# Designs tried in a protein design run: designed miniproteins, single chains, continued (3). Part 19

Each design is a single chain, and the fold is of that chain. pLDDT is the mean over its residues in the fold that is shown.

## One batch from the design tools (miniprotein)

Design m8635
Fold by ESMFold2-Fast:
Structure m8635 (fold): chain A 56 residues (1-56)
Amino acid sequence: LDKVIKGYENFFKVKFTPEGEQKLKEKLKSAKDLYEQYQVVVDLVNEDPEKYIIKK
């Protein structure tokens, strides 16, 4: 999971907050495929960007 999170941080050029990482880890455990993983990340970033990501 840490490698997946780092991969998405690198892909989107963002950093996840500790709250964002925790929620993302929980949701990613339930993702069945790569498409679901991507949707989980996109939804999290769009739903509460101020809470879940550190913007540059």
Scores: mean pLDDT 72

Design m8636
Fold by ESMFold2-Fast:
Structure m8636 (fold): chain A 62 residues (1-62)
Amino acid sequence: MDKVIAAAKLLNELAGNLSTLSIDEALKVAEQHRDEIAKRLGVSKEEALKAGKEAARILTGV
């Protein structure tokens, strides 16, 4: 949960409000920012993508 919440906050900082996006668009945003999420959270790019995808799901209400 903590990494997903951190990824959600970081995505809002980097890309703005994701709640108006479709899940597909929000997932693309998470993928686009994977490297920065990985760097900021100190995790692998794979873990960052996983956390970012869960954050996108939460932020879009899916």
Scores: mean pLDDT 79

Design m8637
Fold by ESMFold2-Fast:
Structure m8637 (fold): chain A 55 residues (1-55)
Amino acid sequence: MRERVIAMVRRHLRERGYPDDVIAEVEAQLRAIPEDASETEFHRELARILNRALA
């Protein structure tokens, strides 16, 4: 599930015209989320990362 979400986020940001460096930073932060994090914790961190990177 995680890799699918990361791929969707990358495609969405690229389609919206975000720079490659911003996309790479978001991807790196998503991959830094602990592997043992619950689905709820993953989505919570996803929201924080996107809000921080895209502000």
Scores: mean pLDDT 78

Design m8638
Fold by ESMFold2-Fast:
Parts: structure tokens; sequence; C-alpha cells
Structure m8638 (fold): chain A 102 residues (1-102)
């Protein structure tokens, strides 16, 4: 189904984002853990979501990740987190748009 294809794509994007977060030396282990926890919560909720619920969960995740990144006190860590979140947001938004067009 379109939902199954979207969920599979979102899972792949989340795993790539997790790997990038874990590999980013400018991010503290605490910030990495907080970002990863948001991704795990998102994936758990996504498993039982309808298409419309998945859209809302995506919006919520991106807002929470952006707020977390913006709250980082260290300027270099903040810039790194904002760049990672921005790239993830663009890719997730593109995946959602492709699913809605199909």
Amino acid sequence: SLLDELVARLRALVEEFRARVRAEPRLSPEVQAEMIALLEEFLARLETASFDEAKRLIAELLERLSALAAGIADPEARAAAEDLVGEFAERVTAALAAAEAA
C-alpha cells in the first residue's frame, strides 16, 4: 500500500538520520540521546498510524527536532544539529509529497 511504502521510506530516513547524529562529534552524547529518543517515539507511533496520522506525526517530529536543535547552547553544536535536522526535514517532506502524489 502507499502507507506501507511511506512507512518503509520513513524508517530508512530515520535510520540514516540516527547514524549521522551518532557520528557527529560536535553533538554531546546527551543531545544525541535526546534526538534519538524523539526518533524512537516517532517510529513507535508510526507503526499503528493511518496516512493522515503519519502526516501529523511527521510535522510533530520535525517541530520537536527543530526546537531541540534551536535550544542547544553551544553555537557549533547548534549549527550542526540545525543542519542535520534541516536535511532530514527536506528528505522526509519529499518522501511525504511523493506518497501523496501516488
Scores: mean pLDDT 88

Design m8639
Fold by ESMFold2-Fast:
Structure m8639 (fold): chain A 69 residues (1-69)
Amino acid sequence: ACKVTVEGKTAIATCDDVGAANGAALGGAMGGCYTRVEGKTATFVCPSVEEAKLAGEFAEIAGAKNFGA
């Protein structure tokens, strides 16, 4: 799972593993956010506060272990 902190247009996801962080980052990048991954942490800088919140929610979902299994 990922723990997400949202501050304005920036969201930071701290995940259990590198795969979860990369998955979250891919979603943020496709949504138009500038995305950086460093180990288990993904940082999103989005065009709007609403997009940052959505990127954070997506990161929580994408980082969930055993999603659908």
Scores: mean pLDDT 73

Design m8640
Fold by ESMFold2-Fast:
Structure m8640 (fold): chain A 93 residues (1-93)
Amino acid sequence: SELERLRKLTKELQQLMLKLYIEDPEVAEEIMEKLKKYDHPELQIVVEIMENLKKEGLPSEISIKDSLSEEILKMSIEEIVERIEEIVEEILK
């Protein structure tokens, strides 16, 4: 279903953003600013979740790594950014 597709993409986007905050917080903030410019409810939900996590204190690096898939853990910063762009395009369809 469309809702199931969007939920899967949104969850993956959250995981990629968490990894990016561990690896390169400056790039993560740049991507957050880009996401905020999209008038799309699913993307704004991700932005809100990430901002709330930042305000409450991001989970420890260990806790985040334990929650992420092996595939995401192996990704480079460049691969993470590319995958985020792909997910954003898929959500905007």
Scores: mean pLDDT 81

Design m8641
Fold by ESMFold2-Fast:
Structure m8641 (fold): chain A 85 residues (1-85)
Amino acid sequence: SISLEEALEEINKLIEEAKKSTDKEKLAEIVIKACRLCMDALPEKTAKYIGDILRVIGDYLDGTLTKEKALEILEEIKAELEEAM
């Protein structure tokens, strides 16, 4: 299982990748990866992260996914990890 500290380090890297990305598919992949990491670090929040994954996939398929939406989800995940530490 990934530690909270390791998950936070990886989430910070994913946030930086998202800030540099202009590709909506890459943004969706980054958010999905973040949610999957945090399902391991915070298993009690699994249902929320599944919801975040489904929302991002839906927004991507509908063409409504933006960098701002992706970053909002990533910053929320970061806050949840920091609160659990």
Scores: mean pLDDT 88

Design m8642
Fold by ESMFold2-Fast:
Structure m8642 (fold): chain A 95 residues (1-95)
Amino acid sequence: SFQEVVDEAIRRGEEASRRLLEEGWRVLRAGARIDENSSYGWAEVEGPDGSRGRGRARIFYDGSVETESEGDRPELEELAEKIALQAAARMLSIG
């Protein structure tokens, strides 16, 4: 189930970001790190009008997931959250 959580997070992030980036939304920055009990990811995104969103995600090695996002619009919150989650999940695929 842990590998399924990681794979699903990557897949959902790729589909959501592809659709929104085609509409002129941009990822300003994204990254991830491995912590002692989890993978942590973050993202900042921008809309065509200069509006902003931020997301954070943590995937624990037991398969539990925590996400947090904020932004000027729901679409930016969703994009930032999914990009952050994808970044965290990709770190787990490398290690």
Scores: mean pLDDT 79

Design m8643
Fold by ESMFold2-Fast:
Structure m8643 (fold): chain A 94 residues (1-94)
Amino acid sequence: ALDPERARELAERLRDEGEELGKSKDPKTLILAGLLLMRAGELYEKLGDRERAIELYRRAIEYYKKAAELGTPSQSELAQQLIKEAEERIKELE
């Protein structure tokens, strides 16, 4: 839906927003941070930047791990599912 230049600008914005939210100690904010990085990674994949996509997916996993440690049982379960999805995505790209 986006041209390559707009896709790159959106990916960079989502990455920056996700990394800023990733400084939080709130589990919901950390889950959102990871989701923003997953979306940024998907855009980098579409741009052909597989290496940057993998880096962002790995960083999303770190935010999800922190959310799982800090969160309620329901938040921990959601974070663990998101970790699995990110790990499967990385495996398909490697």
Scores: mean pLDDT 89

Design m8644
Fold by ESMFold2-Fast:
Structure m8644 (fold): chain A 90 residues (1-90)
Amino acid sequence: SVRSQQISTLANQIEEELVARGLESSDELHALSVEAAEESIRLHLNLPVPILAEAVIEYINSNRKVPLRDILLDADVQLGIEDLKRAVFR
């Protein structure tokens, strides 16, 4: 399905970004990248791959105590706030 292909493509991009940041490629890292991709697409979030990777790192660092969806939603809000600050304090 088109949705499954979109999730797989985004998950691969997230995993590549995580590896570029020094994490080792693994089945667990791939599963987390898929989870981030699925949640981002499900919630219709237009988050850049680096921000999605940061959300996965935060999720790992929280020992999965904070739901990944809540981290992603917070990241979306924070990007909106940063854009507003940039517009006001040019």
Scores: mean pLDDT 83

Design m8645
Fold by ESMFold2-Fast:
Structure m8645 (fold): chain A 90 residues (1-90)
Amino acid sequence: RLAVLEEIARRIEGQGELARMGALVAAAVLARFEREGVDPGKERERAEELLREQVEQLVANLEKAGVALSEEQREEILREARRVLEEVIR
């Protein structure tokens, strides 16, 4: 449980802001699957849906805080989140 989140946190330290956001989105999805005791590699469709939900939630929370993200920035966060998730589930 904690070991997966610690590995993601370690990857965040060396990356730019949007990459860091993507890694945090991936960490949230992985933490959800870990709490459920389910392997995200066996539920790839659901993992993709949860990544999209987490990005939308992040965007909504940032907008409430007065921070607007462009469509390109949103897509970059989602792309990085997918990359981190795929690396962890291999």
Scores: mean pLDDT 74

Design m8646
Fold by ESMFold2-Fast:
Structure m8646 (fold): chain A 61 residues (1-61)
Amino acid sequence: DSDKKIQQIEAISQKVPQWSEDDLQVVEQMLRQLEEKAKQEGDQELVDAVQRGLEVVQQQL
């Protein structure tokens, strides 16, 4: 369910400042995998959500 995935990404993004560098690296890897799948499925809304989450994670790394 793309809507649930988007909500999970938003929740993760809000918690990013509270996470360790190791946790952020794991999340970055998961978001990159999700972005690739979303692009293959043509889910642009999910791609945009993942890209916003990746920006937040990368700013904290």
Scores: mean pLDDT 79

Design m8647
Fold by ESMFold2-Fast:
Structure m8647 (fold): chain A 105 residues (1-105)
Amino acid sequence: GPAPATAPLSAAEAEELLRELEKLVEELRKAAEEAGNEKLKEAAEQLAREREELRPRLEELSRAEGRRLLAEAIGLKQALIAYYVDGLPPEEARKIGLEAAKAYL
């Protein structure tokens, strides 16, 4: 059967988590460039820093924690694009982000 949610991330799962987070950073940078939005660019660079800060802590993460971190990053990307690119109100952008994170989990 599959490994339990409380099991530590394998080396392959940790590498996949970092790769998926890198894709989200690249997508946010592209959205920022296309929109000409400096705040969205700053948010992309903050996510990139958080990804690098995770690197030495990957051995401490469970599979559930890794999945949750990726879900939160996916939600953040969707919320930031909804707010800065689509011009939606903050409360609606936040709701879109939460729904995207839940859909991933």
Scores: mean pLDDT 85

Design m8648
Fold by ESMFold2-Fast:
Structure m8648 (fold): chain A 78 residues (1-78)
Amino acid sequence: APVTSVTISTSGNPELLRQQLQQALADGATHVTVHATPRNGSELGDYIAVAREAEAQGLKVTLVATFTSEITSPVSSL
């Protein structure tokens, strides 16, 4: 099967993400990388539920959750 990768950015609306995943399916995508910016666990849960629904339709979905909370901490160079 051909490998078609699509990257989707969501602006914080799970319903928009659902539409974007349906569009990717319609376009014949096999792999989708979703960049989501959840504010809390409830939003993350909504994104996961939408992604799992798309996976049930045969998509391979990679969720990249980017939290916008900047924690200024010294990082040790390991």
Scores: mean pLDDT 70

Design m8649
Fold by ESMFold2-Fast:
Structure m8649 (fold): chain A 76 residues (1-76)
Amino acid sequence: MKLSEETIEWIVNKTRELLTSWGYSEAMIEKVTANVRKVAEEISEEELKKLIEEHLSNSKLPEKDKMFAVVFELAL
């Protein structure tokens, strides 16, 4: 199954907030945010869960933060 629109928007908004807090230019924020949205729209829940298990299984982060971390890294 694809990620819900609510989850996709949460990931995209968290990316925008993070990059803004780091002082990135608007052009860079829009570019990275667009890539993050594309990854989040194309990735399946099954693929995302597998990547979380392979790369973040030992992480103590909440599941939503793990989802964000994986999608963000794939967009870079």
Scores: mean pLDDT 82

Design m8650
Fold by ESMFold2-Fast:
Structure m8650 (fold): chain A 87 residues (1-87)
Amino acid sequence: ETLIKYIELSLKLAKEFVDRGLLSPEIVELYEKALEAAKAGDYLTANRYIGQAGNLLDEEIAKLSPEEQAEIVKAFDKLLEEYNKIV
């Protein structure tokens, strides 16, 4: 349940940044695959896709302005902190 909620919120956040032209649709695709795997109970595959999305996120934000990098990193870090408080 908690992991699925985290992935759903990460997917929503990724879509917002893609709509703003800051991230590629590929990040959304990776979170969608992670969500599908988690809903199927395949948490190992879900974590692999989350890791791939994170790696692609790091690569793409490195090309952005410092202000855009800070906004995106802060948004995803806040989400991860909220997830960790529930565990």
Scores: mean pLDDT 83

Design m8651
Fold by ESMFold2-Fast:
Structure m8651 (fold): chain A 69 residues (1-69)
Amino acid sequence: LINEGKYDEAIAYYEKQDPEDDVARANLAVAYYMKGEKEKAAEILKPLLDSPNPVARVTARAVLEKLGL
């Protein structure tokens, strides 16, 4: 319950970052995943598999694998 509020704060924080910051997008998706919003996390992560940033690509692959996708 308290942790849900912390993930909402993280989501709000990363949503305010540059929308072209693929690492921030990856962190936003991780926050959705931790909150249990798996569908929203997957939607954010799928385009990041093609990101020019290797950190974003690795994070996207790892979280999508945990989602069984």
Scores: mean pLDDT 76

Design m8652
Fold by ESMFold2-Fast:
Structure m8652 (fold): chain A 73 residues (1-73)
Amino acid sequence: EEEKKNELIKKAEDYRKMAEEHRQVAERSEQLAAEYAKIDPSAALTAQGFADRHRKRAEELEKKAEELYNKAK
């Protein structure tokens, strides 16, 4: 049982790492959206949409990680 718990924890850590990568992409896109907001509103909207999608993906991955941690307990 302990080995199975360790495997679940490892998978949860992998999902959290992926979530962090998606959060970094979202943060960069949010910065671009802010920079473009006064210069090119269309580019700003595109960058914000990209950021929103990556934020959502990060939340989904974080939720999966939490579920795996809960199963490991």
Scores: mean pLDDT 84

Design m8653
Fold by ESMFold2-Fast:
Structure m8653 (fold): chain A 72 residues (1-72)
Amino acid sequence: MQMPPVTQRTIDALERLAAQSPDPALSAQLQQQADTLRQLAQSPKTPENQQQRLDQIQQASDLLAQANADLG
């Protein structure tokens, strides 16, 4: 099963910022969020998993916004 394009783009953005972050703690947090989204994308498509994926995508978007602000 291929990952949905929106989820894949979010994971790619998280991994890119993790690689570029000079802060090891922020880098680890970004990588953990990417791993969480990847695991959820591989889970069965149930209403519960779909809601969890939406919540995690929103959390990832918030984290990306914070990381971009911190990195300048």
Scores: mean pLDDT 75

Design m8654
Fold by ESMFold2-Fast:
Structure m8654 (fold): chain A 97 residues (1-97)
Amino acid sequence: SLEELRGLLRGVIENLEKAKEALEAGDIRKAVLYLTAAMLLLIAAELLAPEEARPALEEIKELIKKAMAALDAGDTEEAIKHLEEAIEKARELLERL
């Protein structure tokens, strides 16, 4: 349902915000945990999503993947930038649902 999709998307946003806070605090392990939680919620959201929402969800997924890749490369600043973009895209989608 649309309400279930909104709930999942709020969960994605909350976990991405917590991941960003963890990175700003230097807690990479905690950030990875929150990013993993956000990805699982996003995958669930994709299963419920109408066709019109799918491109935005895919863009959010790619931004989370880029953040994870930046962390693997040791680039915390780049990871935070990708997370900020993912959070903004997720909020925009939530407002349009």
Scores: mean pLDDT 91

Design m8655
Fold by ESMFold2-Fast:
Structure m8655 (fold): chain A 71 residues (1-71)
Amino acid sequence: MSEEELDREVKAGLADLYIALAKWGLEKYNDYEGAVELSEKAIRLFEEAGDPEGVKAAQEVLDKARQGLAA
């Protein structure tokens, strides 16, 4: 594994963790504010990792969190 490959895997893994935490906070605690922050961090990490599917998944969580804040 190259240093660049390891960096991409670490960023994608951290982004997956942020999305999992955002979903958990939304589902269990209606933590819309925290879910916005975590999903925005995940989007940046997935973009840096070159993972468009991850970016899309993170954006869906962000949109759901923003809808909760508007309600």
Scores: mean pLDDT 82

Design m8656
Fold by ESMFold2-Fast:
Structure m8656 (fold): chain A 90 residues (1-90)
Amino acid sequence: MKAEAEKYIKEAEEYLKKGDVEKAREALLKAMKAGDKLKAAGDLKTAIEVYRRVRDLYLKLSEVSDDIDSALALMAASVLDLEIERLEKE
């Protein structure tokens, strides 16, 4: 549900502000899974909105993470960009 995604997005933003990279990453994974549930339910517009917000937060996570975690966050953002483009074509 959108409310579940909003909850995890806000948790990720809060952890990023505190510099808690590990908890921010956990919250982003939960937000992404909430977006996947919206996509599976056919709510493509809301799923795209959630994926865009999660992508933007992965980009912010990459800025505050070490070399390997930064690269993984950038890859997650890239995968979400491809999924967003695919859903926008439907």
Scores: mean pLDDT 82

Design m8657
Fold by ESMFold2-Fast:
Structure m8657 (fold): chain A 73 residues (1-73)
Amino acid sequence: SELVERAEEVAERLLELAQKVLLGDKSAIPEAKELVRELERLARELERAGHLDTARRVRAVAEYGRAVIEEAE
């Protein structure tokens, strides 16, 4: 599914940016915030399409990214 592939790509990119933020690179925060919002939108689309397992996984990644950003700010 193209939707599943896109969600997994965005989740992987967010995890890379979250790692940069954890290492002190605050310049990654604006892109990480955009990807959190995109993953939350993709999770809703995945849920509507019946991809519940993928939706749960990408929601967890979005929650993790949000927590990392909040700690860094």
Scores: mean pLDDT 89

Design m8658
Fold by ESMFold2-Fast:
Structure m8658 (fold): chain A 85 residues (1-85)
Amino acid sequence: MKATALLFDKEGNLLEIIQDIEVDDDASAEEIVKKAIEELKKKGFDIESFEIKSVEKLDENTTKITAKVTLKDGKEYTLYIEVKK
């Protein structure tokens, strides 16, 4: 399946979009978040930790994951991931 990751700051501003993240069809929410973070690190975001806040099934083929990510400098951002089958 494929995921799209959207990174927002504390004020709700969109900082980055990563499209077409390839994840295994049986991947857990944690594995999907880790894959999105790997791609964000390639874009220069020094993410140290994350906390999954919600996993929501939007329709038969779409799941939305919401996570809080913490950077090495202590900044906290919101990560939304949409997963499509």
Scores: mean pLDDT 86

Design m8659
Fold by ESMFold2-Fast:
Structure m8659 (fold): chain A 66 residues (1-66)
Amino acid sequence: STTTETVTIPAGASRTFTNTSDKPLLVTIRDAAGNLLGQLILPPGASFTLRGGATDLTVTITRTEV
């Protein structure tokens, strides 16, 4: 299954996302214009952190079970 969310991280702030499921997730991160920012496999219990830079970062995060 695939889930998608859109989040805004303020300039200078960070937000951590954790895989709370029992399955690995393919995480795809895109900016507001749809440009690919990153893609990773996130194992169960693992986390990744996104940081706002000089301006707010608005991203769409898609999680797909592997």
Scores: mean pLDDT 84

Design m8660
Fold by ESMFold2-Fast:
Structure m8660 (fold): chain A 71 residues (1-71)
Amino acid sequence: ASEEEAKEAEALVKELIEKELSPTEQKVAELMAQGYTAEEIGKKLGLSKEEVEKRVRKVLEVVAEAAAKFA
């Protein structure tokens, strides 16, 4: 029950994220969901730590807004 509810919420949040984030920011969000750190994401995408942290912050803001809207 709890995992199924979380899965539905994640699907709705993912759709909102997809509409609000650029392709690069979406890729950062995917890697964050897989448990990668900002430094590891930078190495995988060829971005500086600062560029990754800027995108991570935007992803977290969008996710927090989406989660608050559905909470």
Scores: mean pLDDT 74

Design m8661
Fold by ESMFold2-Fast:
Structure m8661 (fold): chain A 65 residues (1-65)
Amino acid sequence: SEREELLKRFLDAIKNNVPYSELKEILKAVAETFNYNPSWLETLRNVAQSLNNKTALKAIEELEA
């Protein structure tokens, strides 16, 4: 699934500590694919929190602004 591939890419990006700009682009692609659904954004936020990735949390917060 295209959605599953994007989610995997986001998780891999968090684990590999990719640059903020790259993480933001991946996150935007995920959000657009899910049509900015709040439930999916909340799921991504929870994952970022569980992995203690502050960069990812910031990217999600800016996407919701």
Scores: mean pLDDT 74

Design m8662
Fold by ESMFold2-Fast:
Structure m8662 (fold): chain A 120 residues (1-120)
Amino acid sequence: SEESKKRLKEQALEELDKTIELYRKVAEETRESNPELAALAEEIIKENEEIKKKLEDPSVSVLEALKYAKEVEKKHVERLQKEIERLRSRGEDTSLAEEMLREEKKALIGYETAIELLEE
């Protein structure tokens, strides 16, 4: 329904804003200690801002925007898994990258659930 589309869009936009704010803090905190993680956080922010633009674009359906978001989040999960492996191989702290991975996995499940609800 149109009401369900509006609700799911508003929820996605709110969660995107929270994730963008979290990752800006991550990027700032890690710039000197882990510049590769900081760069990854900044890349994720940029890609999440593009998801936000698609959700806000009246020419893009909510379902199309959510499917785009799902594919982007799959790539975020893969990149974070590789970063965690890199940090572990070097004996470096993985805690922040693992927290980011949990947030991206949560977002992925959220998009998958929203898509399923809209395809009913």
Scores: mean pLDDT 88

Design m8663
Fold by ESMFold2-Fast:
Order: sequence, then C-alpha cells, then structure tokens
Structure m8663 (fold): chain A 94 residues (1-94)
Amino acid sequence: SSKEEEVLKELLELVDKKMEEIRKELEANRSSLTPEELEKLLDKKVMELLAEAIEELDRLSQKYNLSEEQKEKILKEVAEYISKKAKEILDELM
C-alpha cells in the first residue's frame, strides 16, 4: 500500500543518512582502533540506529494507522537494509 511504501521510504532515508554518519566516524577512528575495535564500534552504532528506527516506526505507525502486520513487515525490511549497509562498511574498511 502507498502508506506502507511511504513509511518504508522515510525509514530507509533515515538509515542512509545515519549509516553515512557511522561510516565517517569509523573512517575517522580507523588509524587509532584495531579491526576488532572498529567492528565493535560499528555493532554499537548499528544497535543505536536500529533502536532509533524502531522509535520512528512507532511514531509513523500511529500517524498512518498501520496494522501490527504492516509494522512487522517494515521493521524486517529496515533491519535487513541496516545489516546490508553495515556489511558494506565492514567490507570497505577491512
């Protein structure tokens, strides 16, 4: 549905913005941290982003009157996208 697609699009745009910020932070710390420490920092930032995305999804779900099933579907797609972007960052830095 158009409402689901708009919510998903807004959340994916949030993820793109935040993942770029995370990538820059990891690049800035690349010379001072070990590969293991960089991975731990990425994991921490990814968990923080997932929490932020869940809060934003809750807000948008109330605004657009999304069902629990629609919300779960969006969350799955957002979580998979975050995982994909995190892997791309690790592959670029390691």
Scores: mean pLDDT 88

Design m8664
Fold by ESMFold2-Fast:
Structure m8664 (fold): chain A 73 residues (1-73)
Amino acid sequence: MVLSGQKVADQLKAAADAVKANPGLKQTVTAIGTGSVEQGKEVGKQLEAQGLKVTVEALGPGGAAKFTVEKLP
């Protein structure tokens, strides 16, 4: 089942809300597929503009990535 890019965007926004409420919390969202990864990167830029740290890690060959959302100190 292909996760829509919108689902990854919604998960990243929920993760951002969680870390804003709990500043010591780190939230991880995994995107599978090139389109979902690109959507995650675009949402990540918006979250960084809000004072959050978004780390993107490639999960090897195949277009998967792990996004870690945390509040800047």
Scores: mean pLDDT 75

Design m8665
Fold by ESMFold2-Fast:
Structure m8665 (fold): chain A 58 residues (1-58)
Amino acid sequence: SKEEIELRYLILRFVAESTQWLLEKNPHMSPALKAADEEHYAIVKKEVEELEKQIKEL
């Protein structure tokens, strides 16, 4: 439903913003952990952009 898509968008947007904040505030993060978090951020951000397109079509 439209409400489910909008709720998923809000949750994933929050996850993306929280992940970005953690990456910015942990300069001493291990390279492996940083790479994993950057990869996760990219995946979540792509999903957010896809959900934004779906919402515009509703």
Scores: mean pLDDT 80

Design m8666
Fold by ESMFold2-Fast:
Structure m8666 (fold): chain A 55 residues (1-55)
Amino acid sequence: MKELLEEEVELSVELIKAAVDYRFAKTDEEKEEYRKKIDELSKRIDKVDEERKKA
């Protein structure tokens, strides 16, 4: 179960990185790319959290 916590932390760091990149993106295309990455990371974090609660 410690592995799931570590994975969640790593995903959270990636999410923060993507959010910063989104904020400072210069084009709409770049913003769309980072927005999609943020959405994907959020879904992965939710899945890891659900796995932790199930165990």
Scores: mean pLDDT 78

Design m8667
Fold by ESMFold2-Fast:
Structure m8667 (fold): chain A 82 residues (1-82)
Amino acid sequence: MGEAIRRPLSEEERATLAAAVAAIREVGDAALAEGLPASVVGSLESGAMLLAVGRALEGRPMSAEEARRLMEERLAAARAAL
C-alpha cells in the first residue's frame, strides 16, 4: 500500500543523493562542453535527478556511479538520435 508520510533522509542518504546529483551534473556539463543542446542535456539531467530523489525517498539511494552510468546511457541514446 502507498504511504503518505515520507521520513526525512538520513545524513548518509542525503550525502549519497548529493553525490548522485553531482555526478549527473558533471556528466551533463561535459555533454554541454561537447556542444549538445542545453534543452536536451537539461531534460536528461532533470529526469535523472527526479529518479535519484525518488529512489532516495524509497530508501534505495542511487550511487554516484549508477547515476553517472544512467546519464551516459541517456546521452549516448540522444547522440544516436541525431
Scores: mean pLDDT 79

Design m8668
Fold by ESMFold2-Fast:
Structure m8668 (fold): chain A 72 residues (1-72)
Amino acid sequence: DEALEQEVLEALRKALEENGLADQLETVLDQSYQERLGDAIREKKLSPLEQKMKEVIEKVLPLLAEAFQKTL
């Protein structure tokens, strides 16, 4: 359980670093930012930074979904 969460966080961190978004890790993990990003995606009004963030999240999404379900 904790091991899965740690693997998900490491995968996310690595993906962010590979895309030059290492400084955005804390922002991505913030629930309010995640909610706003979701709204921007639905409205099709993504900035270049938000587009990169979406791509990174989509690559880790299946693992993140499992981690988030444990928070609910």
Scores: mean pLDDT 62

Design m8669
Fold by ESMFold2-Fast:
Structure m8669 (fold): chain A 92 residues (1-92)
Amino acid sequence: AAPTDVTVEVEKIDENKVKVTVTWSDALGSGSATFEFEVEDNKVLTKSVTVAGKTYKVTVRIKKLNDEEYEVSVTVTGDDGASASASKTFKK
C-alpha cells in the first residue's frame, strides 16, 4: 500500500538553514527521515530509508512562494512505486 499519514515538520536551526523531519505510516509500520539544508528555491534532496525490509525514497523540494515564505513539498515512495505527498509552508 502507499504510505499514508505523511507529515512534515520544519524547524529553523540557523538564519539560512532548516531541519525538515518527514514521518509516514504504511501497512508495515512507520518511518521517518530528517534533512538539514540551506534554504534555496528549487532545492531538491533525496534520502532512502528501510523500514521492516521495505525501502522508501523520501524526496524534499523547496519552493519560494514570496519574500517571507517557502513551501516544503515531500514525497515518500515505496520500492513498489506507490507514493504519498505532504507539504508545509514556513517563514524565512
Scores: mean pLDDT 78

